# Ledger of designs, part 87: designed miniproteins, single chains, continued (5)

Each design is a single chain, and the fold is of that chain. pLDDT is the mean over its residues in the fold that is shown.

## One batch from the design tools (miniprotein)

Design m19012
Fold by ESMFold2-Fast:
Parts: C-alpha cells; sequence; structure tokens
Structure m19012 (fold): chain A 100 residues (1-100)
C-alpha cells in the first residue's frame, strides 16, 4: 500500500541519515558516538527489511533514535547543537507518520 511504502521509506531514510552522521563522527574521532548511531541504524535497517512493518513500530524506532541523539548531546556538549538539530529532523518524520 502507499501508506506502507511511506512508512518503509521513512525508516530507510532515518537509517541512512544515522549512517551518514556516524561516518562524520568517525572523521571527528568520536568513535564511541559513531558506534551508538551505527547500532541504531542497524535496528532501523532490520525494521525496513520486515515486510509487516507497522507505523507504530516505525514511530517507536524514531522515538528511540531521538532519545539516543539527546543522550549523545548531553555526553558531547561541544557537538550538542548538531545532535539536537538531527533529533528535530527525526521528530518531524515521527509527526508525519503520526498524522497518517
Amino acid sequence: SDKQELIREAVKGAAEELEKEAERLKELGLHDAARVLEEQAERLRRLYEDPNLTAEQAIKALEETIATLEELAEKYPEYKEEFQERALLFRDAKEKLEKM
């Protein structure tokens, strides 16, 4: 269904954004933070591969992603703004899924 495809694309997009940010963090020498984002991206990838992925599962995964980014913002205050900006992007994605 069109709604199912949008849900799947939202989860895929989130995984790709986290993978991109993890690579950037590795370039900055933040290997522990990068690993945390890679682990969350892998969880999103596993959800994307599930043909029965629900909006509720996608929303929960985005909430977990937001919480992870907020925890990283507290642990790495020098990069706090960047983690918070990423969390806002995932909040927007979550809100769009909740309106479906």
Scores: mean pLDDT 87

Design m19013
Fold by ESMFold2-Fast:
Order: C-alpha cells, then structure tokens, then sequence
Structure m19013 (fold): chain A 75 residues (1-75)
C-alpha cells in the first residue's frame, strides 16, 4: 500500500512536469517504493518517504501552474 502510494506520487510528479529535476525526484520515489516492497524500511521511514513525496508533488505542481498558462498542445 505505501509502496503503491509512492509510485503514484512519482507518476504524478513525472506526469505533469518532464524536467530532468522532476524525473530524478520521481526515480527517487520509485526507489523508495522498491525499498518498501523489499521490507528494508521501517514504518517511520515509510511515513517520511510519503511526506517527502507529497512535498515533491506540490513543488512540481507549482511549476506546472506556471507552465500550464502556456500552450498545452505538444510542440
């Protein structure tokens, strides 16, 4: 469940913003999800990972809000 939520957060970060920085953040979240599935993280670490993931999504969405005012269609 936690791993699935981390993957969803990673997908959301990458979905709207394709910047290299956001892709790196999404990859980090997916690695955290893999660690959760492997049983290598404590519940507290899992909660911290979700909190960080949500903050990354908020930052990505803030950048998207600025970009969305531009033309939405592909180049």
Amino acid sequence: MVAEELRRLADEVERDTASPEDRAAAQALRELADSVEAGRMTPEQQENALEVGRELVRLARERVAGREIRLRPPP
Scores: mean pLDDT 73

Design m19014
Fold by ESMFold2-Fast:
Structure m19014 (fold): chain A 74 residues (1-74)
Amino acid sequence: MDPEEELRRLSENLLVLADYLRSQGHSELADRLEDAARNGTAEERLEVLTEATRQLSAQEVAEEQARRQAELLR
C-alpha cells in the first residue's frame, strides 16, 4: 500500500474525529488529535487515535442505551 496515501488518510481521519469530538463536548481530546495530526509523531497520532476511538465506542454504547430507554417512554 502507498505510505503517502495511508498517512493522508490518517491525517484526514484525525481531523474528522477532532471535529466530531469537539461537537460531542470532548474538546481536550479533539485538541490533542488536531495537534497530533499537525505536529505529533506517528506513534502519538496512533495513540491519540486509539484513545479517541475507545472514547467514542464507549459513548456510542451509552447513547444507544439512553435512546432505547427514551423509546420505552412512548
Scores: mean pLDDT 72

Design m19015
Fold by ESMFold2-Fast:
Structure m19015 (fold): chain A 100 residues (1-100)
Amino acid sequence: RMAEVLERLADAIERKDKAAMLEAVDELAELLREQAVEALRKALEQGEISATEEEYQEVLAQLDATVEAGVAAQKARIEAGEWNAEDAELLRRIAEELRK
């Protein structure tokens, strides 16, 4: 799932399709947010970390703000044309590792 989004992003970079790159970045951010929330929930349930309900909500708010800032930064880089063939190759390599 995440590997498929990374490959679509790599394809968009190679085609210089900014609209497709922006769409893939939004989709990747959503998958990363889901994964981070699930990891946090599992750690709390297994007692690996401890948090009050208020602390948990604060962590979720911090995560959301961090993801939003990261998405904005990457979209700015896409609009500036800073992503290139080396970025596409790196994304394909990460996608390959995620499938193992």
Scores: mean pLDDT 78

Design m19016
Fold by ESMFold2-Fast:
Structure m19016 (fold): chain A 70 residues (1-70)
Amino acid sequence: SLKELLEDLALLEKEDNEESRKKLELMEKVEKLLKAGLEEEVREASKAAAAGKEEEAEKILEEGLEKVEK
């Protein structure tokens, strides 16, 4: 359920580790892009991440965020 997911995210915040922080930052970036209507950039980033191309996924998200700022 959504409540269980939110509780899990709260536990990740409390763990205070680098990987948990990166996951929260990634989710925040994705939400920001989706709210701005940049769904295609999110899909392309997801494809790159699924293919193990983390650098390309991050670059796509970064380019999307730049479009939101402009």
Scores: mean pLDDT 69

Design m19017
Fold by ESMFold2-Fast:
Structure m19017 (fold): chain A 88 residues (1-88)
Amino acid sequence: PIVSKEKVELAIEFLSDEIARESLELPSDEKGTIEDYIEVLKNWKGEFTEEVKEAIKALERLLNLKVDGVADDELVEALKEYLKVLNS
């Protein structure tokens, strides 16, 4: 279960510009891979939907963050750190 650098970069750009600044809270029920939920974020058309909420929760779980559904600076920083590891 390897996440592509391009998908992580897109997710970081997406979260930094839109979701992370809003610190949106999400419901907690589903699981997925980082890649699966980055794909949801990549295909997002700007409306904050249940799929986007689950993507953020899944990223929080996979990055060992608190699963509270908040798309905040902690999530963005964790994704940036993950991308840094992928580049190494």
Scores: mean pLDDT 55

Design m19018
Fold by ESMFold2-Fast:
Structure m19018 (fold): chain A 93 residues (1-93)
Amino acid sequence: MKEELLKKIEEALKLAMEAASQIPDISRGFNLRIKFEYLAKKAKEAVENGDYETAVRILKEFKELVEHYRDQLDPALVDKLLKTLDEAIKLAE
């Protein structure tokens, strides 16, 4: 379960970074990529420490950030990303 959860967080980060790279506003895209990387790093650290409650909270924050920028991101990448985040949250619960 832990290894699968870490893999799902890495997959979510990859999709998030790809989606953010497509934002026409370079500064916004860059700042969003930094936020995604930070959230993924903190979620992985929480999982490594066995703090699944913190991991779930961070993954939900990650999901909310994606939803907030949904209109600026590729719909297909957003759908895959949200599904991957939901799967990660279920594994951590």
Scores: mean pLDDT 85

Design m19019
Fold by ESMFold2-Fast:
Structure m19019 (fold): chain A 95 residues (1-95)
Amino acid sequence: SLLSPRTQLIIELNERAKTDPKLAAEIEIVKNALLQAARAPSLEEAVAILEAAKKQISNPELKGILDEAIEYARTTTNLIGAKLYLIGILIDLEL
C-alpha cells in the first residue's frame, strides 16, 4: 500500500465512525482543534489548543494523533511548517 500508517489508521477510524456516534463526535473535536491550531499565531498557542482537545476526547488512537501533532509543534522552530503539518492531518481526517 502507498498509504502512510497514519493515513491508514485515519481511514479505519472514519469507517468505524459511520456506526459509532461517540467516535464521530470525537473526530469532529480533533478536526476543529487541528484547524484552530493551524490558525494560531504561535506554536505555544497551537500546542495549548491541541492539549485542550486531548482532554475532551477518550479514544486512544485520536489521542495518539494529537500527541504526534503536539510533539511536532513543540520540536519545530518553523511556524509555517507546523501549520502545514497540522493541515495535512486535517486533510487525512476529511477523507
Scores: mean pLDDT 85

Design m19020
Fold by ESMFold2-Fast:
Structure m19020 (fold): chain A 70 residues (1-70)
Amino acid sequence: AAEAALARARAMLAAGAPPRTAVGLLMQELADSGDFDLAEAVLRASQEHVDAGDGEGALRAAEAAVRAAL
């Protein structure tokens, strides 16, 4: 589930979506799956990158948080 959400977020970013939108989708899909703690960890890991407009950095941080939880 989390890997599929990450792939979807990456596709959105590649299509020109803002970093906040791509990360927001990932967080929403994790929350919808009941992974609230992981959604929070993704936000915490990626927030600095999102605020800087660094979509690739944000998704890399999010991916690391997802892998750490598995």
Scores: mean pLDDT 81

Design m19021
Fold by ESMFold2-Fast:
Structure m19021 (fold): chain A 78 residues (1-78)
Amino acid sequence: DYEELVERLLELLRRRGEDVEEAREAIEAANNEDTRFGLRAALTAEEIMERYRDDPERARKELAEAAARLEAEREAAA
């Protein structure tokens, strides 16, 4: 599951023309619970931004709702 999140993030970075070699090594080096949560949150935000690229108001609302859900999940898991 975490490996799938990393692959999806690296694919997004490749599409942007970012340097994925350095990003991959940094992610692997920091593989811990905080990094996993941060990666999931970042990927969720990227997917929402991409899905609602032409509807910024909807994207903003979905981002806020996703952030609230992830925060509640993190608190429940702590």
Scores: mean pLDDT 68

Design m19022
Fold by ESMFold2-Fast:
Structure m19022 (fold): chain A 76 residues (1-76)
Amino acid sequence: MKAVYVVLETIEKDGTRSVSAFPASEEEAEEAIKKGERKEESEVNGSKVTEYWILAETKEEAEERAKEEALKLAKE
């Protein structure tokens, strides 16, 4: 059964990339279901932060899907 995961991808000024995924809270999951899978981008102190809301069976699946979305955007 799929659950809603929040995946954070951070690209630091030095190019260091980190990815972490965690299950959405019940309230966040309800909002995510209404809005569907989505990507939100922000910049904090020169670091690029991308937040993905993904429906996946595991934390690892959510992280991999977020990486695939980032790769697709890098090609354009």
Scores: mean pLDDT 70

Design m19023
Fold by ESMFold2-Fast:
Structure m19023 (fold): chain A 80 residues (1-80)
Amino acid sequence: SKEEEILKLLDKAIESLKNGDYQTALDYLAQAARLVLESDLPPEKKAEILRLIGEAVQAIVDGDYETALKYLEKAKELVK
């Protein structure tokens, strides 16, 4: 399902962050956000997941990788 694909991309982003591959993490997050928009998830869930991904992206840009990981874990819980 698209939900399973989104979860796999979020997991890959988390792994990339933990490995210090920040640009790869950002690419996976862009792919995840696109799939969220294309998914059949309720509009309210889409908005919140996209907000959390956006906050994670901003945290990565700011060098706050621990905060980025927290936002991504929260996004994963909403996709389930």
Scores: mean pLDDT 90

Design m19024
Fold by ESMFold2-Fast:
Structure m19024 (fold): chain A 55 residues (1-55)
Amino acid sequence: MEEFRQALKDIARRLLKAGKSKEEIRDEIKTWAQGLGVELSDEEIDRLIEEVEKE
């Protein structure tokens, strides 16, 4: 789980650095997680993006 969460944070950091919106980041993370058979809520993704923004 921790490795998976770190991968999500890495994706969020890259997209934020590229100037992507929260909506775009959310969509990319959802798509990536779907590829692994994982369903994430919008709230979980938003919290993860907020954590990365604080870094």
Scores: mean pLDDT 78

Design m19025
Fold by ESMFold2-Fast:
Structure m19025 (fold): chain A 97 residues (1-97)
Amino acid sequence: SMLGDELLSALKAGDRDRATSLLKQIAVRMQQGDMQALDDLVSVLKEIVDPKTKFESEEKRKIGLAVVREFLNSDDIPKEYFPYIDTPEITVPLAFN
């Protein structure tokens, strides 16, 4: 999706403000029952935590991962969607990178 592609690009660029804004937009759509927004978020998270994914620099990787950790630790995500996001494929790489 366009929103998922924009989020992925912002995270790979280490654009903290843009990525945070896009994550909040996705969270609002998820709160409204938009399952496509959930699918887009899960797809982006899986790509961002993959060690093979290229960022613009290693410093920007650290920024992107920090933004994701901050978002996942926020109360912006409805609890019913956590089983789709709080998976070992996503949370294990975040804990060690």
Scores: mean pLDDT 82

Design m19026
Fold by ESMFold2-Fast:
Structure m19026 (fold): chain A 55 residues (1-55)
Amino acid sequence: GAAGIAAAREVIERAADNGGARAAGQKLLQDAENGRVSDAEALAAARRLEEKYGL
C-alpha cells in the first residue's frame, strides 16, 4: 500500500549516490508496488536498509 511505497521512495531519496542503497530501495519499491510485501514488511525492510547503509 501507500505506506510501503513511501518508505521505499524515502530509501531511494536518501541513498543519493550510494548505488547499493539505491538498488536495494528500487527493489523494495518494485516489491511494494507489485504487492509482494505488505506495508509492515516494507517499513521493516526500509528501516533495515537505512541502518545498513547509514541513511
Scores: mean pLDDT 84

Design m19027
Fold by ESMFold2-Fast:
Structure m19027 (fold): chain A 83 residues (1-83)
Amino acid sequence: GYRAIVLADPETGRPVGFGYVPADQTWLKEGVMVPASVADYLDPSITAKELPVRAVSPEVFETKQQAREEALYLLGSSGPLEA
């Protein structure tokens, strides 16, 4: 299973990415650094190898696609972005 995540720029705290990670990782929580390879970026100028987690879904999803869809929802609900 996978959890949805939202990633922040460590300097500004702004959301810069969203994605999914394996749900079996008990260390996965807000403030933990994750590999950039698990994320899609909103700002293509972000080149960080690892980014801090801003939000993690409480729900575990069976597919990567479901987790990505939830990550987009979390991203949209955490800022002024209209869905």
Scores: mean pLDDT 72

Design m19028
Fold by ESMFold2-Fast:
Structure m19028 (fold): chain A 72 residues (1-72)
Amino acid sequence: PVLSKEQFDLEVEAALAIIEGTVALKAGDVDSLRRWAERLEELAEKSKPINPQTAEALRAFAEDLRAAVEAA
């Protein structure tokens, strides 16, 4: 099926946020971890009505980034 522009834009932004969040985790950069956790939480809420599985994955990853901030 063809993705709507909204779905396509969200999927692209989600993929980029996951990559950036992963980089922040490996670097241990607390400021970047906080920034990408917030972005992933925002994208999870936007994705919830369109793709609930993507929303759940984004929320879970945001929680991992939040945990890394607390551990630092």
Scores: mean pLDDT 82

Design m19029
Fold by ESMFold2-Fast:
Structure m19029 (fold): chain A 90 residues (1-90)
Amino acid sequence: MSLEEEKERFRKNFDLTIKSYKNMKNPKMAFTLLKSTALTEVGRLARAGMSKEQIRELVEEFLKRAKEAGVPESQLEEIREEVEKLIESL
């Protein structure tokens, strides 16, 4: 599969996850969904051969879209920190 197809799959999955986040009534479960999806997708992209730089760019795109959708800054920062830790461990 091409890297462009992997990027589009990432974007589509995050759009669906943000939509689900906004529709969830339990804030803790909503945050857990958002964070677990980010970590799982980063691992998947790394296994598909995507570079750390490309993965960081996609994560920043996701975080910007999540912020625009109303996800609190504190939650975005926690996700960013855990994702960066994962990327550095790859």
Scores: mean pLDDT 83

Design m19030
Fold by ESMFold2-Fast:
Structure m19030 (fold): chain A 66 residues (1-66)
Amino acid sequence: DKKKKEEEQGEKDREEAYEKTKELLKKDPKAIEEVAKEVGKMAKESKSTSDVIAGAVEALAEFKEE
């Protein structure tokens, strides 16, 4: 968070995790386990693990509130 570039990268990682989670849920709304596996891989490869998790949580919350 000390670098502007780090914040920008985290925002992109969060958005990618959000889109990936939504894509998986649209294919199968019961694919919570598959979402966890894919997001887990993204988090391991990301420089900003917390942002990846936050993006996935946002997508899951959106589908629960529908």
Scores: mean pLDDT 73

Design m19031
Fold by ESMFold2-Fast:
Structure m19031 (fold): chain A 78 residues (1-78)
Amino acid sequence: SPAELEEQREKIEAEKKDLEKERQAFIEEVSKRMENARTADEVAALAQEVSAFMQEIKKREEELEKREKELERLEKEK
């Protein structure tokens, strides 16, 4: 039903907001760790951890986009 599709859209939007909050929390934590980093090796290790986390976030964003496109298709199929 249209109401069920609207509810699914709201759930996707909520998941996007949660994902952004998770990203911001990680950035804040990384900033604190960066301020306490004393060597280039510590900075490099932190950069690798950031890269891995951002790749995971990107995959989750792409999955949410796929779900949005699927909802658009379902809305067009009456």
Scores: mean pLDDT 82

Design m19032
Fold by ESMFold2-Fast:
Structure m19032 (fold): chain A 100 residues (1-100)
Amino acid sequence: MEEEVDRKLEELAERTEEEVAKTPDPKERARILRETLEEIRELLRENGLMTPAQERALRLALETLRLIIEGKPEEEIKIESRARAEGIPKEVMEKRLKEA
């Protein structure tokens, strides 16, 4: 089961990267990525392979893609997506990014 899941995750990642590369519309690219990440999240959860680090990374990615699909500007996405994924106020995330 674990070997099958690993292979499927690798296939999904490579296939999605290829599809995104040939898709000119940013919102359509975000939609493709969102579908793939939702499949990855479900696959990991169903097989008991979801780690806290992976859940956090997937949550950040999914929130970022949702904001892109909604048509938010890049500057807003950079701060808002991280704030939502971490469950912290936007102003706290802004401070962290300024210190980096």
Scores: mean pLDDT 75

Design m19033
Fold by ESMFold2-Fast:
Structure m19033 (fold): chain A 61 residues (1-61)
Amino acid sequence: MEPTRYEYSVEPRETIEIDGKEAYRVTTTTKIFREGEERTYTTTATLDKNGNIIGIEVEEE
């Protein structure tokens, strides 16, 4: 049985604005390799100025 392998790619932090205040988005792409199959998930976390997570979105490609 081939072991499951994970690859992570983090995009540069994006500055956005929520309710007139500065916030940040961090996008991480996770690739899961198992038994010759590849699955890709994109996770987008929205952080406030203090680094608190105020939103998280996960999308499967």
Scores: mean pLDDT 76

Design m19034
Fold by ESMFold2-Fast:
Structure m19034 (fold): chain A 91 residues (1-91)
Amino acid sequence: LAARAAEVAAKYAAEQRASAEAFQNGGDYVTLTVVTPSGAVVTVEIKLEDGKPVSITMTVEGVEDQELGERERAELEEQLERIKELIAKKA
């Protein structure tokens, strides 16, 4: 957990910066990297239309077998909804 915590902290700091800048300058789409509580790394591409999310594409990376269990899938959906809300609220 210590090694995972350090990795997550570094990614969170970079992600918050990139998200803030991309969100203000993107306009048409935003690409975000999310680390789920299970440790899966997900690249999320959200397409915006008039500042609202109209299309969401997810690519799972960093998973050993690329296999997501139901628990991991549910955690991923929760993280995705938080990102979607963040974008919608700012728009």
Scores: mean pLDDT 56

Design m19035
Fold by ESMFold2-Fast:
Structure m19035 (fold): chain A 88 residues (1-88)
Amino acid sequence: SEASRRRTAEALLAGARRLVDEAEALTAALKASTPERARELYRLARMQANGAIALAQAAAEADPSLRPEADELTARAQALLAEGEAAL
C-alpha cells in the first residue's frame, strides 16, 4: 500500500539521517586527530556517508514524494565527504 511504502521510506530516511550524524561526528574527530588516525577516521566517515546516500536514494525510490528530503540528506553526506577529504 501507499502508506506502507511511505512508512518504509520514512524509516530509510531516518537511517540515512543517523548515518549522516555519525559521519559528521567522525569528520569532526578526524580534524582533531593525528594524520595516521585521520585516515582511519575518514575511512569510517566515508563508509557512514556513503551508507547515508544509499539509504536516502532507496527512500526516494520507495516513495518519490520524499525525494526533496532524500536529496537534502544526500547533499549533506556529499559535503561531509568533501570536508573530510580536504582535512587529510
Scores: mean pLDDT 90

Design m19036
Fold by ESMFold2-Fast:
Structure m19036 (fold): chain A 78 residues (1-78)
Amino acid sequence: SKEEAIKHIEEAIRALKEGDFESAIEHLEKARSLISDPLVRQALDELIEYLKSNKSISEEERERIIGLLEQMKKVLES
């Protein structure tokens, strides 16, 4: 399940780089369902809500979100 969650985070990062926010949200929701860590789940919930509420984000904001997901992936890999 943890390994599957990491793969979904990687797919979400790819979708964000391509500007596919709907696909990114779907993959983040799948990752959240596979994660039992309450802090990581909370961070994913907040990010999912942000992406759903913001139909357009700047390139700078997208890079920051990708950075956050890369950090989350590192935490899950440890």
Scores: mean pLDDT 83

Design m19037
Fold by ESMFold2-Fast:
Structure m19037 (fold): chain A 79 residues (1-79)
Amino acid sequence: MSATLDEETEEKLEEALESGKKISEELYKKLLEAVEENVRGLEELIAAGEDPEARERALAKLPVMIEELNKTLEKLKEA
């Protein structure tokens, strides 16, 4: 009985490890995407220079990008 349970336990453990690894990779991808979006917002602000409308659009995006980045970081810390 124990040997049969051990084999089933090993299969379940391998599935859990593969699932865990995939979840970690997805969380890592989300973090990278959030960072990349934040950098893009800064690039837009720099490119806008002295154009008031372009500056306002870039500035309006930055708080949202920063907030989403912080949310993603908090979720990663609690995971």
Scores: mean pLDDT 58

Design m19038
Fold by ESMFold2-Fast:
Structure m19038 (fold): chain A 83 residues (1-83)
Amino acid sequence: SEKIAELLEKAKEALKEKRPDEAEKLVDEILLLTQDKPEEAAQALKELAAVAQEVGLEKLAKQFEALAENIEKYGLAGPVKLQ
């Protein structure tokens, strides 16, 4: 989806600019749009985790990685109970 790709790029930019609160809002919107596409949601979170790690947001990077793994194992309902 073009909109998901656009939101992902905005979230990556927010992380690079040290605006994690804005990135989290964009992640929530991506997750809402990918409810029926868990593989796409997990891939987006893995890309965001890589950017977060690169810019020194290590804890947030690990949270995104954990959320991606939970989505791959349990679907989108799983991460809500484990976080």
Scores: mean pLDDT 79

Design m19039
Fold by ESMFold2-Fast:
Structure m19039 (fold): chain A 93 residues (1-93)
Amino acid sequence: MEKEKEILEYGRELLEKMRAEAEANPEATRAALERILERLATDPEGFLEEVAKLEAEAKKLLENKTKENIEEALKLAEESFRAGVAVARELRA
């Protein structure tokens, strides 16, 4: 529970950023979000641990906007977004 509370603050900001990204590329973003949510249901506990790592890595990759870095950043953003959604759901429940 407390682990998720710490991620809640991060998840809220992430959701806001993901919304802005969806405006720039709605088709790709929508497909990615669906895949993210599907993966989240598989292993939420392990996912929470990775979120902190993914956030730091994504920021590093986005500094160099090459196709390779963008592809990696997308993967990290997907997993980070899932964690935020999971936290929000548990808080509502």
Scores: mean pLDDT 55

Design m19040
Fold by ESMFold2-Fast:
Structure m19040 (fold): chain A 80 residues (1-80)
Amino acid sequence: SDEEIIKKVLEKMERIVKGEEVSEEELRELESLINSISNPEVRFILSGAMIQLLKAHEEGNFEEARKILEETKKKLEEAL
């Protein structure tokens, strides 16, 4: 279900926010999970969040990454 996929996506995003190393394989898995979501609004929100989180992670800005994840969770609550 979309709910189970969203939970897995958010779990992976929490690891990125915590500054854990993100491999190319983990990025492909995250992208695959997001693309498997049936709700187009939720898919759009999570795709945007992934791009923003990866940029913040590359810049070492984990405070910004945390803020992005919290805003993403709020948007998901409004979309669901």
Scores: mean pLDDT 85

Design m19041
Fold by ESMFold2-Fast:
Structure m19041 (fold): chain A 75 residues (1-75)
Amino acid sequence: MEERRRRIERLREEFLATVEAMVDAIERIYEKTHKGTLTEEDRKELEEERRRILERARRTAEATAEWLLEQMERA
């Protein structure tokens, strides 16, 4: 039971970290757009941020799907 609880806690932390990264990216976009113009460097930074968010989200989704499959097989 301890092992299962630990897994759920880790998944929660990964989801929260992913959501926090998304919110941070949204705030940076708002801050940059509010200043009037996006520079070439700003666009590159935002694209890199988008890529990182997608990668993190993908990892979290894959881990969750894998864990759910394990639970379903035990049912």
Scores: mean pLDDT 70

Design m19042
Fold by ESMFold2-Fast:
Structure m19042 (fold): chain A 62 residues (1-62)
Amino acid sequence: SMAEIAREVAKATGVSFRAAYLAVRLIHEYGMSVDQAAKTLSALTGISLEKAREAVEVAREL
């Protein structure tokens, strides 16, 4: 499930579960590229672009 993937993203990257869940949705539900998803995640959650990209990359691999 997306929630299980989000828990693994949060564990791997240290981002909040809410940020991790959004990362999963941007990649798997909305089909955004890594670059688009990272920028969107950073803008919506306030985490750094670098940390957002890390979360999105992990979400893509799961």
Scores: mean pLDDT 90

Design m19043
Fold by ESMFold2-Fast:
Structure m19043 (fold): chain A 82 residues (1-82)
Amino acid sequence: KVDELIEKARKALENGDYEKAVEYARQALKEIFSSKDPEKYKEKIARIYSLLAEVYEKMGKQEEADRARELAKALDPSLKEV
């Protein structure tokens, strides 16, 4: 279900539907945070924030993009190493 929402967000971004991409990404985060073990999804949360950063940047929302990118790197250290 979460993976389906992430895929929908990615597809919306590719199609230029930035508002839909944000909504699908936010829905994926809500599903994860409502789970019993949200910490085991750190990698997926990082991927969702990385996607949100790209979406916000495409929308011209640089401040939101920068915040999302920072959160993604904080949750997935591998993103910081490159």
Scores: mean pLDDT 77

Design m19044
Fold by ESMFold2-Fast:
Structure m19044 (fold): chain A 97 residues (1-97)
Amino acid sequence: STQTQQNDVNNMIDIMRRSLPSISNPVARQITRDGISRSQQYVQQGNYQQAMDVLMESSGLAGVAETYGLSTIDDVRQTQRQIVDDSRQRLDQIQRQ
């Protein structure tokens, strides 16, 4: 239901807001803040699916920035693409064995 989707999005926003003081990497903090702001715009439009997608993407990118100690958003996006590509190659290898 729309109310369930709205509740899930609001819960995710609250979790991400509460995580902000614990984020040591400045780029990860920026990605998290921007993700929250963009998701709130989609919430205002009633687009809870897009709001959730933005929160999940931002959470993933922020995690990459923190894990690898990255200094720019472009480095984070490049590293995330490499991780996805590596994961797909590993899955392909498992399926062939």
Scores: mean pLDDT 87

Design m19045
Fold by ESMFold2-Fast:
Structure m19045 (fold): chain A 101 residues (1-101)
Amino acid sequence: SARRVAEARRRLEEEIERLERAARASSDPEVRDAALAAARYTREWMRNPDSEKVAKMVGQVILIIGIDLDKPSPDTARVLEELTRTLRAANEYDRAVAELE
């Protein structure tokens, strides 16, 4: 339903904002830049959904996981938690849009 899409969009926008805050609080510039790029690709995907933007977003997640494996920190862990929430919200938004037809 259109109402479900609007609610899922609002939740996704809230999670993107939390991700951006966690990214800006990160002491690692690579983690910060990758997380901000993931947020940007998610916003672009919301405006015009395509698989390329999803791939770019997932690419940033993989990069941050690689950094966490090499040099773990509480800041990087927080960014990964917010990325996981953003991905779950994006998946729910995608399903809500698909159910509109």
Scores: mean pLDDT 86

Design m19046
Fold by ESMFold2-Fast:
Structure m19046 (fold): chain A 60 residues (1-60)
Amino acid sequence: AANLAQLKQEQKQANAEAQELEKQLGIVTDVPREQEPEALRKAREKAAALAIKISELEQA
């Protein structure tokens, strides 16, 4: 069954993916939506969704 440990591992992987894309693209801060690559945006959205789920489970 899915649990907090699994979700936290997925979040770490999603964050690592976003950070690697940021490094490869030379992006180190917030970037305007028009300049944000689709792959980076999707990686950030995935990490954010996992963070919300983890927060809800920890505070529920």
Scores: mean pLDDT 71

